Designed miniproteins, single chains, continued (4). Designs and how they scored, part 34

Each design is a single chain, and the fold is of that chain. pLDDT is the mean over its residues in the fold that is shown.

## One batch from the design tools (miniprotein)

Design m13154
Fold by ESMFold2-Fast:
Structure m13154 (fold): chain A 69 residues (1-69)
Amino acid sequence: MDKVRAAVSVALSALHELGDEALAARVQAAYTAGDYAGLLEAVRELARRFPSPEIEAAVEALEEVVAGS
C-alpha cells in the first residue's frame, strides 16, 4: 500500500502546483474507492502533460499494482 500512497502523494503535489483541481479530484476519488485502474489512468494523463522521473515512477508503481491484480 505504501507504493500506491507514494504515487498518489507525488501526483497530488504536482496537480496542486499546476492548479488542476479536476484531475486532483479524480486521483483522490479513485484512490478512496480502491479503483487502481482509474487511478493509473489519471496519473498517466498527468505524465503525458508533465513528464518527470517522479511522475513516471508513480505510473510504473501503479502499473505493477494493476498488473499484479
Scores: mean pLDDT 82

Design m13155
Fold by ESMFold2-Fast:
Structure m13155 (fold): chain A 100 residues (1-100)
Amino acid sequence: SNLEKLREIVREMSEILARFERGEISLEEAVERLKELLEKATEILKEAFPEKDEELDKWYENAMKKLEESLSLSREEALTVMLGVVSDMQALVNEYEKKV
């Protein structure tokens, strides 16, 4: 259940990036939706790894800051930042999958 939810969240993040790249959604909408998905994913990860609570909180705060900063960047720079955040989330989900 949690692994399936995390996989779905990463798929939604990738879809948001694809839609932004195609000009179907604004940068503001892309950032807002990614922030919502990051919050959901981090909650699931913290429940699964209570020993990593502080590490996940720090990562989450840094990821949210990067997304907020992307609002003042060029389209190309914002895409690079958002891709990095999604890539980090995919890495965290892959580590979760190895332990479930």
Scores: mean pLDDT 86

Design m13156
Fold by ESMFold2-Fast:
Structure m13156 (fold): chain A 64 residues (1-64)
Amino acid sequence: SLEEKIEELKKEADRRLAQVEATIREHYKDLPEEEVQELIDMARRGVDAYLKDKIEELKKEAEA
């Protein structure tokens, strides 16, 4: 169903973000922790915005 697909997308994004956090910390170990957290936060915001847009598109399709 639509809701099931949306929830699975959100969970997949959360799992991938956890992996991205680990990768960022390993790759940018020369940066201060505060800047590393900024990169992680930026990645999370980007993914969240993408999911929000996709969810809205799917909801509009269901309304049609």
Scores: mean pLDDT 79

Design m13157
Fold by ESMFold2-Fast:
Formats: sequence, C-alpha cells, structure tokens
Structure m13157 (fold): chain A 96 residues (1-96)
Amino acid sequence: MTPEQKELLREASELARAGAPLEEVLDLLIKAGLSKAEIAAYLLGILVRNGEVPEEVLERLAAAAPSIRTEEELYELLLEALREVNPELAERIERA
C-alpha cells in the first residue's frame, strides 16, 4: 500500500467517525484504489458499528461466510446486504 493510499484511508476513517455522508467515504475509498469487495466490506462495517444493520442480515452473512471462496462471491454477498440496508449506497458501489 502506498503512502498516498494510507492517507486516503485515514481520511476516510476520520470522515466516518465524524458522521460524514457515506457517499463521501465511498469517494475516498475509490481514490485509494480499493476493490469493490473491499469498499462494500468497509462501508457495511461502518453501518454495523452504527447499529444500522438488522440482526437477520448479520445472521445471513455469518451463515454464508464459510461458503465464500472468491472475491466475487464475497462482493455479491456484501452487496446484497447493502441493498437491504442502504440501496442508494449499493447502487453507487456498483457504478464505481
């Protein structure tokens, strides 16, 4: 990871802690060169910490996790969860 990528990730973390719109966090993660799966995992993690993800969604993710073998499978699983919690954010990740 380059120093520039580390700085963008630090800025993204600071914005997330400050309660900035997740769309601004997403833009920094894209600039940092994260994969769509990494971006989806990062943003879903913020929503989990904020108590915005229903228990049923968390249970489904936990049940499916042992079956994941590829980054594409992980991305699709995380994106489905994001569509249930924040469909506009999920669409923005898909278009990135």
Scores: mean pLDDT 82

Design m13158
Fold by ESMFold2-Fast:
Structure m13158 (fold): chain A 102 residues (1-102)
Amino acid sequence: SMEEKNQTIGKLLQEAGKRSKELHDKSTTPLERSLNTLEVQVELIERLVEAEAPKDFIEEQIEIAERGVDALEKVATTEEQKKRIEELRKRLERIRKEVEER
């Protein structure tokens, strides 16, 4: 039902917010904090797709995350940071393709 879907989506958003806060407290640099936050956001989007959240909502979250990837690509300095950003972009591309086929 829509009520059960909305309840599941609400729990996923709450869990993502909690995880983001915990990672913020552990992060030593602004860039590491931003990367950790973006990884949490992409994981949330993957779970929203599994929970069959509304397509328009998922697409909006993908667009927000893609802007985050673009912003971090401009400031990434290490090969590890660049690799993490590239993997996040690939994950978002896979999610977008799956959602567009619905």
Scores: mean pLDDT 84

Design m13159
Fold by ESMFold2-Fast:
Structure m13159 (fold): chain A 65 residues (1-65)
Amino acid sequence: KVEVRYVEHEDPEVTERAKRLADGVAEQLAPYRDTAREIAEGLKEGATTPEMQSVAEAARDIAEA
């Protein structure tokens, strides 16, 4: 029952879900601009996946607003 498929890039559905999560995180972080700034700076160095990059962009938008 174990069937593993190795993919180089995530499916487009996964990237769309990551964007929706980033939007939700941005709304939650709006009152916590200080936290959003720290998250954006931290993820800037370690954001290697599309999910982390999407979250970093959302946090950056909140911090720069």
Scores: mean pLDDT 62

Design m13160
Fold by ESMFold2-Fast:
Structure m13160 (fold): chain A 70 residues (1-70)
Amino acid sequence: EEEVERANRLASLNTEALKLADELYKQGKFEEAEKIRKLVDEANRYYSKGDFDKAEKLLEEAVKLGKEAL
């Protein structure tokens, strides 16, 4: 169940990061939105490689950046 819990956390962080990027884009903060999208893309690459710890950290960074940029 640890794997299921991690997958659910990563999915939630991914969704939150993309929502923040969309909101920043709507506010005209295109550079900040693009930085978040790049972090999400990098996290998804680590997830595909099975490196869930790095994926989670990158998604947490994306969410933090998004909240700070709002």
Scores: mean pLDDT 84

Design m13161
Fold by ESMFold2-Fast:
Structure m13161 (fold): chain A 67 residues (1-67)
Amino acid sequence: MEKEIEELLEEIKKLLKEMGLSDEAIKEIMEKIKTVLNKLPSKEEQVEFLRKLIESLKKRKEESEKR
């Protein structure tokens, strides 16, 4: 796996953990993310997908404290 994709996946995993998700839930979500990545035709599209997902998770993390 390219280092950039690996670092983006680590950031997502960290965000999910900070949001209070269990290790089982994080594992399931990470497997789903990897499945989507495998369906994307290029490394550039994989990176863009992960960056967009990180932005969405950061927004949800901020909203989760308000709920």
Scores: mean pLDDT 78

Design m13162
Fold by ESMFold2-Fast:
Structure m13162 (fold): chain A 77 residues (1-77)
Amino acid sequence: EPDLSLEEYIALLLEAIERGLPSAPPKMAEFGRRLAEALRARDFERVREILAEAAREAGRDPEEALRELDRVLELLE
């Protein structure tokens, strides 16, 4: 399986968000749009903020979500 670069990973995330938006609840669609904007800008601090908010809204641990993001970013560096 080919190694994913950070740019390729961002592109896949953007595609997944755009594909999910039409069927997402309004609140989650808002997070998806904000996340896509931050990813296009490569503003990873904003990505972290949005993921933490979305995790809380979904009833998940925001620290767990942020740890997973950091792990992925480290592997793609």
Scores: mean pLDDT 73

Design m13163
Fold by ESMFold2-Fast:
Structure m13163 (fold): chain A 79 residues (1-79)
Amino acid sequence: SDREAVAQKLVEALKENKDEIAKYLSENESDEEVSEALERRYARGDLTAEIAEEYAEILEKAGMKKAAELARRIAEELR
């Protein structure tokens, strides 16, 4: 489906740009703001387990403990 194709491309892009995204988040966003954004995306059904797993790794690298733990929880719930 189009949704699965978009999700697959997003996962690939997240894997390729992990360091750059983590740096951007650590410099421009707060853990609280990113956590709130993740909760909104989860509520809308915009996340897959694989996307949430990649977000968890990026957020851990950015030092955002709350958002990283939330992303890991979402990934587990969507598996």
Scores: mean pLDDT 82

Design m13164
Fold by ESMFold2-Fast:
Structure m13164 (fold): chain A 69 residues (1-69)
Amino acid sequence: LDEGLENFKKLSDEEATEVVSKATGLTGSTARQAAELIKKAKSGQEAIDRLVKELGLTREQAKAILKEA
């Protein structure tokens, strides 16, 4: 998870949004918000918890984003 988060933070904003879309099927502003949220997280677990709480994603969807990175 932390390795996936570190890889995700190395992506451009466009690449990060594309990873979110591929992993979850989200598009537009929601995918961009998810990408920004992940990049601001301090740990992979925090990224998952914030995606679930703030954007209503499942834990499985949140984990898939970090795995795809």
Scores: mean pLDDT 81

Design m13165
Fold by ESMFold2-Fast:
Structure m13165 (fold): chain A 66 residues (1-66)
Amino acid sequence: SSLRQQAIDLINADPRIGQSLKDAIIARLDSMSDAQIQQFIQAINSDPSNDAAQTQLGAMIAAIMA
């Protein structure tokens, strides 16, 4: 889906995430719903100075990788 490709492009462009973790998250996208992918896209696009938003991004990555 276009959402999956958008998420892949955003993950690959994010300098906060190392390449091995990027590859792992991208592999997990295949098991995620469109709603989960959309939430992840919103979390990646969050302001990096917003500690609450960054905490939520970290929690989402941990949940995806669990």
Scores: mean pLDDT 74

Design m13166
Fold by ESMFold2-Fast:
Structure m13166 (fold): chain A 65 residues (1-65)
Amino acid sequence: SDQVISDMQQMTQRAQTASPQQAQQIYTQVQQIVDDAMGSLSVDDLSRVMDVFNQFQYVVFQVQS
């Protein structure tokens, strides 16, 4: 759970300085992490992952604009 959060936060940081195309690739990787986590984490840990994912999606949409 902490590893998943850390990995997603690192991906969010990378997305902030990425080109629109790089942001799309990072989005695909983060989507895979979230999909894996949804099957294996507790509701509390899943909530934390989803909060980070929502922040990540916001960053990606800003870069793509």
Scores: mean pLDDT 76

Design m13167
Fold by ESMFold2-Fast:
Structure m13167 (fold): chain A 85 residues (1-85)
Amino acid sequence: SAELEEQRERLREEIEETEKWYKENKDKLSDEEKKKLADQLVAAGEKARELGDDETAARAYRLAGEIYKELGEEEKAEAAFKKAE
């Protein structure tokens, strides 16, 4: 449906913009802000998968995994990277 296509497009754009924004701003973010962003990216990845967009899901999970890894949250990082497979 047009609504589902629009949801996929919006989510792809949001993840792409979030990835770019994070890379440009990560040194200005607190660990708590980074953790919240990573948690939101996991939720976004789950939503992308529900919408049938496995590529967007993988991107969101990979970014979440990188953020968790930078925070030393190894178990959460490994779980996110595994979901990106």
Scores: mean pLDDT 88

Design m13168
Fold by ESMFold2-Fast:
Structure m13168 (fold): chain A 80 residues (1-80)
Amino acid sequence: DKRIEEIKKRLLERTNLSEETAEELARAIASGNFNEEEIEHVIELVKEAIEKDLSVEDLVEKGLSPGLASLIKTLINLDK
């Protein structure tokens, strides 16, 4: 799926995540029915979550659903 590959590439360009973690996050983001602006916002929040160790609550306050916020934190933590 080209959409998943494009989101994965953008995650890898902006973060130090493994390819496997970036692919799983890209799949989750692609399934979320986001428009392009919303996808960009989610990618930026993934980067901030890594750089600033944002909590699930911080991500929800910044506009993510609790499910997506929890998945992002789980996948980032497993990548360590």
Scores: mean pLDDT 83

Design m13169
Fold by ESMFold2-Fast:
Structure m13169 (fold): chain A 60 residues (1-60)
Amino acid sequence: DAKEIAEKIKAAIAAGDAETLKKLVPQLSDEDVGLLLAGADPVAILKARGVPEEVLAHLK
């Protein structure tokens, strides 16, 4: 499950799919999503929003 969620997050970022990213991580603000799509470190932002470490491990 954690790996599948992480792969979906990566795919949404790569595709520039803000709606899917918000659906996967509803605690993200519009500003967080904008930063992620602009190439910010996803681990740093998602960790700050309380995404579990098991998911974050698959983002690196």
Scores: mean pLDDT 81

Design m13170
Fold by ESMFold2-Fast:
Structure m13170 (fold): chain A 99 residues (1-99)
Amino acid sequence: SAKEEEKKEKAKKFLEIKEKIKKLSEGKLSDELVTQLALLIYGAANGDVNKTITKEDLIAAGASEEAATDLINEINPDKDSITTEDLVNWALKWQEENS
């Protein structure tokens, strides 16, 4: 059915995002952080791991304007957008400081 095809495509995109995050982090991120980052990219970047995430993308994914602004400023204060690499680098620093 069309719904089964849609479920397969969504699952495939999610796995591709997780694999990209694992590769960029050289396997150094916890499975929990990999999953959290993959969910953010899946929601805000429509499953496109190569898409730059903007404040508008975060708001469209359900974030408030305040939360979206705070997240971008925390991860990349010099820009109005974040890449998958920016997210991975931020998560690696967070893990090091909080582990």
Scores: mean pLDDT 80

Design m13171
Fold by ESMFold2-Fast:
Structure m13171 (fold): chain A 66 residues (1-66)
Amino acid sequence: MRVYTLRLSGGSGPATLEIGGGERLTITATADDPVGVGLVESDSARIVRLDAPADADVTVEEQVEP
């Protein structure tokens, strides 16, 4: 299992993280909800796309559970 955490600081709009590689998941963070979390069971899971405002700071964290 993989846990993806998307954190947004600043910016004029939302940030979105797309996960692919078998399971498809979109994680969103906004100014009002700045932390998005997604859990993915697939061992082939990978980040496909990250969209964020140019004036935003975005952090993506991937944790692999045994």
Scores: mean pLDDT 79

Design m13172
Fold by ESMFold2-Fast:
Structure m13172 (fold): chain A 94 residues (1-94)
Amino acid sequence: SRAARLAAARAALRRQIERELAREKEWLEAAKKYYVATSEEQKKYWEKLLELAKDERELRLTILEDIRALYQIHDRLSAELEEAIAALRAEYRA
């Protein structure tokens, strides 16, 4: 029936979206684990940059914002995955 074909198509689309988002999430989680594993070297590097920029307030703020953004990447991707699934479910229920 048309209803069965539509249901199958929506399920296939959902699985494709979930696979793409899961792939990106896994990659970002691997990157975060790498950063954590090298955190002491990263901290030393950032401390040197901040010391070099100690009289350059704007540059120091930019460096700190970059560090913050790096730590928040996969949390944002997780939220995007949840939203995408919710949107697909809402469309399917309609």
Scores: mean pLDDT 54

Design m13173
Fold by ESMFold2-Fast:
Structure m13173 (fold): chain A 100 residues (1-100)
Amino acid sequence: APPLSAAEQEAFRREALAEAFRGLVPAVREALAAGERLEFAEGLEHAAFNEALALLAELAREDPAFAEELAERLAEMARAGASEEEILREARRLVAEHRA
């Protein structure tokens, strides 16, 4: 395939992050129904993104309704062009508010 422009690469990145968040909750729930546990490898290059995914996966096991709401919020932020660090900050903030 021809190389993507910088704008096309950014659009692809935003959509890929959004789909990762949205797809995580049903994937975790399906694994639980099968008696399995989804584990995520921690990557050094995407530490903030991997931490956000791990947090969302934990919530999907404990509170699936809140996890679905969180996943959609993080997906919207990703599509809007938020950084991985901004997404993690918002995830931590919403989790802290929910637990308060």
Scores: mean pLDDT 76

Design m13174
Fold by ESMFold2-Fast:
Structure m13174 (fold): chain A 93 residues (1-93)
Amino acid sequence: MEEDVERLAEAFREKLRELGVDEEVVEEAVEEFRALALAGDPALGVLSAATILRLAGMSEEDVLALVEAARRKLEELGWLKSARMLDLWIERQ
């Protein structure tokens, strides 16, 4: 899990930099994701990071795209419960 979480965290960091997110916000969002994912809740990690990004001014469309990308990555890793949780959140938006 730790190795997969670190790979996801790094991919998340790179994606946020590509989107032009401020470095301080990138580190806050990535660290929030890492902490919650390592505590056993990757879906909450993604959603908490998404909240940080929304509060920092990221568009709703970009936030939804990031959560959808994260959902696919969690599904690819076999973390089906977490992927399902993100699907439910996306449907409610």
Scores: mean pLDDT 83

Design m13175
Fold by ESMFold2-Fast:
Structure m13175 (fold): chain A 64 residues (1-64)
Amino acid sequence: MEVTKEDAEKIIDIIKNSEKPITVRELAEKTGISFEEIKKVVPLAKEDEPASAFLGEIMDHFDL
């Protein structure tokens, strides 16, 4: 599944509205977007790292 700009906005909302830091793996599970597709947007992402660490890179990729 390809990550779209609308998917990116949804990802950002999930990260910002999470009561606790979520991992990239948890983000993939919540969105249905595979880790491989997320890694196309953020090549240095690791499954067990906080998704919030990559918020800026996601925004830059989609010009948000």
Scores: mean pLDDT 75

Design m13176
Fold by ESMFold2-Fast:
Structure m13176 (fold): chain A 58 residues (1-58)
Amino acid sequence: DELRQEVRRLADQLEAAGLTDEATSVRLSLDQMEEAGFKNPDVLQRMIDRLRQALAAV
């Protein structure tokens, strides 16, 4: 899933930028969605948008 890969990539960028707590929270949420079989692209896109905003603030 390209959206999940993008979320993981952005989480790695957040961690590199020093936002470790946010990166950990996002990874946990993504793992919980995968365990539940959740595949809603709108929720993943919202997560991507939030991560991009966090990176833009650095």
Scores: mean pLDDT 79

Design m13177
Fold by ESMFold2-Fast:
Structure m13177 (fold): chain A 70 residues (1-70)
Amino acid sequence: MLFRVTLHGASDEQGARAAIILAEHGLEILGSRRLPDGSVEFLVRGTREQVEAAAEELRALGLDVEVEEL
């Protein structure tokens, strides 16, 4: 499945760490961009279980994370 993962107010270091965490959970990162509002957006391919596990880890690190299925 395809998912959009958005990190609100993330630094460049937090964005880089998020990419590592997404990949460690088996998600394929198809693209990333920084939005004009300062958010970092990832387009990822994987299962719902993989993206939910990655999002939980990112939130445990204090990141504001939104996940949308595409």
Scores: mean pLDDT 87

Design m13178
Fold by ESMFold2-Fast:
Structure m13178 (fold): chain A 87 residues (1-87)
Amino acid sequence: LEEDVKRFIELVKKYQNVKLEKYAKPDLVAAFSDPEKVARASLILDRVYKELPDASVDAFKAAANAMVEEGHPLADAILALIYLATK
C-alpha cells in the first residue's frame, strides 16, 4: 500500500501538466470483480488526492494508465474509480 501510494504520487506529479490524450479504456467489469482490490484502490486514491489536491483529473488518469502498463495489480481498479468519479 505505502509503496503503491508513493509510486502513484510520482506518476501524478510527472503528468501534472498533461492534457487528456489516448489512454487505455477501463474494463469496469474486470476492474470491479474483486471487492478487496476496489477497496485497496480507493484507499490509494484517497491518500494520493489528499497529498495532491490540486492535481488534474487528466494527471490522475495518465498516472493510472501508466500503472496499468507497468502491470500493477490494482491499476485497473484505480483507473476505473477515476473514470466513474469524473462523470
Scores: mean pLDDT 73

Design m13179
Fold by ESMFold2-Fast:
Structure m13179 (fold): chain A 88 residues (1-88)
Amino acid sequence: ETTRRALERAVERTVEELKKYMTDPEYFKKAVEALRKAADAMARGDGETALRYLQEAIDYAVKSAKTEEDKKKVEEILRDIRLEGPLG
């Protein structure tokens, strides 16, 4: 499969997991948009832009969560994307 397709699948899986913790629909939408932009940048080999959008996604995801525990959980989920084999 292509790097872009693999990254798109990683985004979809991450979004499904984040749904459990992200209660604000506007911040959830912005987090997903930023995550998609991070994946697009990574697929192009632009790691610096990808990291910038990933940080933006983390910030929005944290803002979408209500409790301190949920905020830590969404940050962990997004951090794990960086450790995925050929996607990292």
Scores: mean pLDDT 75

Design m13180
Fold by ESMFold2-Fast:
Structure m13180 (fold): chain A 58 residues (1-58)
Amino acid sequence: DAAALAEREARRAAFEKGVEEGMKILQDMFRTSKAEDTEESKEIHERFLERVEELKKL
């Protein structure tokens, strides 16, 4: 019982960290791109939003 709970908690924590880290990377990339040019960042912004919406579907 304790072992099973510990295993689930570990996997859950690892999964959450992976998602959080991945999302931070994407956000940082988007922020840097937006800081350079508004015209080019427009397309990147649209693609980023689509990615976020797809992640929500998961």
Scores: mean pLDDT 67

Design m13181
Fold by ESMFold2-Fast:
Structure m13181 (fold): chain A 57 residues (1-57)
Amino acid sequence: PERVSVREDRFTLAGKEVTVKATITETATERRIRAEITEKDGDEERVSVYEQVVPRP
């Protein structure tokens, strides 16, 4: 069976509010990471999604 973990971090960087939500799915052979990054700069909001698969040692 696979394991799923979700983490959410919020911080302020150079006057911008940044929220990072990471979902990590672990199997016997690999770790899959999906990161959703939300940046607020004044009245503008930008959302970026980043996905990566990493082999387990």
Scores: mean pLDDT 77

Design m13182
Fold by ESMFold2-Fast:
Structure m13182 (fold): chain A 69 residues (1-69)
Amino acid sequence: SSSVVLRAALHDLLEAVEAAKDTEEAFAILRESLQKTKNPEVQAVLQEILERAEDKESIIALLRERLAA
């Protein structure tokens, strides 16, 4: 189901962002994932996070919030 694909993609992103050295790398990971993904639900979630996030910590918080939903 799309929900399973979305959750898997967000988990992979959370791990990558948590491993990022700084906020710049964390945003780069999100932008690269947005360009590579073919899933419109993943694209929508990533765009929302990019609009709301200010730093690496807020990206992590938003990813965790979406995974808890």
Scores: mean pLDDT 84

Design m13183
Fold by ESMFold2-Fast:
Structure m13183 (fold): chain A 76 residues (1-76)
Amino acid sequence: MEVEGILGPLWVENGRYLAILESEGKLYLIEFPSEEAFQAALAAKPGDRLEAYLVENGKRIPVILKLKAVVAVDNR
């Protein structure tokens, strides 16, 4: 499954690598499978594709994130 959206806040919670994805006005909880994947997400830019899990009802559903935009300090 592929989901296109804006990659929002990223954080670590209880050893889990988490983020919020905004797609079509809806917010999704995203989990990255590893620290390496999380570091790739922190360095990601618009147009990038990331492998992740969509977290819903306690389940991790494999997804490909197609990034429309990302949060950046200098708004680029």
Scores: mean pLDDT 80

Design m13184
Fold by ESMFold2-Fast:
Structure m13184 (fold): chain A 72 residues (1-72)
Amino acid sequence: VSKDRAELLDGTPIEVEAKGGEASVEVERLDDRTQRLRIKAEGEEVTIKSGDETVTLPKNSSINVDDVLTRP
């Protein structure tokens, strides 16, 4: 089981878990309102938690998120 955790600029935790694979999450602050979120996970079962929200991917799935998030 591979697990990784990071926090968004607003303090929201992001947790990624992969069974039978790899999970990584990284948050990079770019400026006062902008951050880059990278999530990479693959495995037999992948679960992503963001605050109170939980998403479980279909079995034998992969996800690659590389996005720039801006606060209002």
Scores: mean pLDDT 77

Design m13185
Fold by ESMFold2-Fast:
Structure m13185 (fold): chain A 86 residues (1-86)
Amino acid sequence: MERTVLLEVVTESGGVVLVEVTVKDGEVIAARVVSAQGATPEEKEEAARRAVERVQHALDTNPAVQELLEDGDDGDALTEAYVRSL
């Protein structure tokens, strides 16, 4: 089942990058920067990479994340639960 997760990543410069990560069958298949404020192109790329790493790590180490993705709830509820677990 395919789902999207939105992650807010704060850069070292204090910028905020919102990254959309697409997950399918327990694997990250895509990631993109949805919005960014106060971030350089390099910081946006790093934020996207960090978001992918965090989501993939959560999928590999926490079965509950996979169950939430399978439950078919919207990305907003999943994003809040995931961010609180970080």
Scores: mean pLDDT 69

Design m13186
Fold by ESMFold2-Fast:
Structure m13186 (fold): chain A 76 residues (1-76)
Amino acid sequence: SETEALLARLEEALDGPPEEREALEAEALARLSGGWTPEKVAEIIAAGDEEALAEIRAIAERALAPARARYLAEVA
């Protein structure tokens, strides 16, 4: 599914170059937030807006939670 593919891409990007990881993280956070663009997320990261980043990451975590739960149930 889209959410499972996004989770896999995020985990794979952690082992990649910083620039590619940051770009993919911004894309993923924007997509999962449902209202943010990758450019806007990149601006927030560059500005060091700790509160906005925590908010977006919390939204992303909530969006990923059903896919993570299903994955864990399938591998148990």
Scores: mean pLDDT 65

Design m13187
Fold by ESMFold2-Fast:
Structure m13187 (fold): chain A 101 residues (1-101)
Amino acid sequence: TLTLLARIVAVEARRLAEDPSNSPEVKEAYRHLAEAATVAAISNNQKLLDAIERALQAVRDKNYDEAIKYAEEGLKIAKENNDQKAVSHLERAIEALKKAK
């Protein structure tokens, strides 16, 4: 269930990363959030996946401050779990979102 949900979320985020209506910064944020969601699914980390899904929804709503907040919550969870791949992707997503503002 978690893996299937995260795959759907990651696929949709990757599609949005390629959408020409999105700025390069928003595309970069979607790409890194999609990769973080994939890592969360592999590690079976529901709390991390929930934070990433909330960040993705905020990006879709163009609410970049909320997206950064949820991505930072995800980053804290990833650091606490020593998930270096999720940490790297979330840091890059946060940088991209800050540039999108």
Scores: mean pLDDT 83

Design m13188
Fold by ESMFold2-Fast:
Structure m13188 (fold): chain A 64 residues (1-64)
Amino acid sequence: SAADRAKGEEYLKKGVEAALAGDVEKGNLYGAGAVTYYQNAGGGKEEADRAAAEVREALKEAGL
């Protein structure tokens, strides 16, 4: 759903911000939440996998 997509975006942003602030645990927690919400967004498996890859890349850039 659109609401799940919005939550995914929100959690991804919070995860990156936490990681950049040095809070690795919070960054990882929010990152995992983003993946979960993207999976629940109602897209196919391919869309969920792409969202997961995007989250992973963002976390890597943030040092996670």
Scores: mean pLDDT 72

Design m13189
Fold by ESMFold2-Fast:
Structure m13189 (fold): chain A 93 residues (1-93)
Amino acid sequence: MKEEEEGKEALERAEENVERSRELYREAKRAFEEPSVAIEVARKALEENNRLSNENDALAKKHPLVRRELILRGASAGVYAIGAAVMLVAAEK
């Protein structure tokens, strides 16, 4: 009972982290129209997204339910913002 409740709470937190990662990606994408602003937004988004990704990895290792759901959805907190950040950093150079 207690482990099942902890697993559900961890899953909700992992889903919130994925949703936040999508928001960071949208913010970076909107800022892309102004390269100087876009680079700064992408750096901040990448840093926060790495934190969220590490948290979801820790939750997945601790709770098998979280690991299964993240695998099935093909979702990690890091996925959406990283692509935009890499493109913007490449444009800076």
Scores: mean pLDDT 66

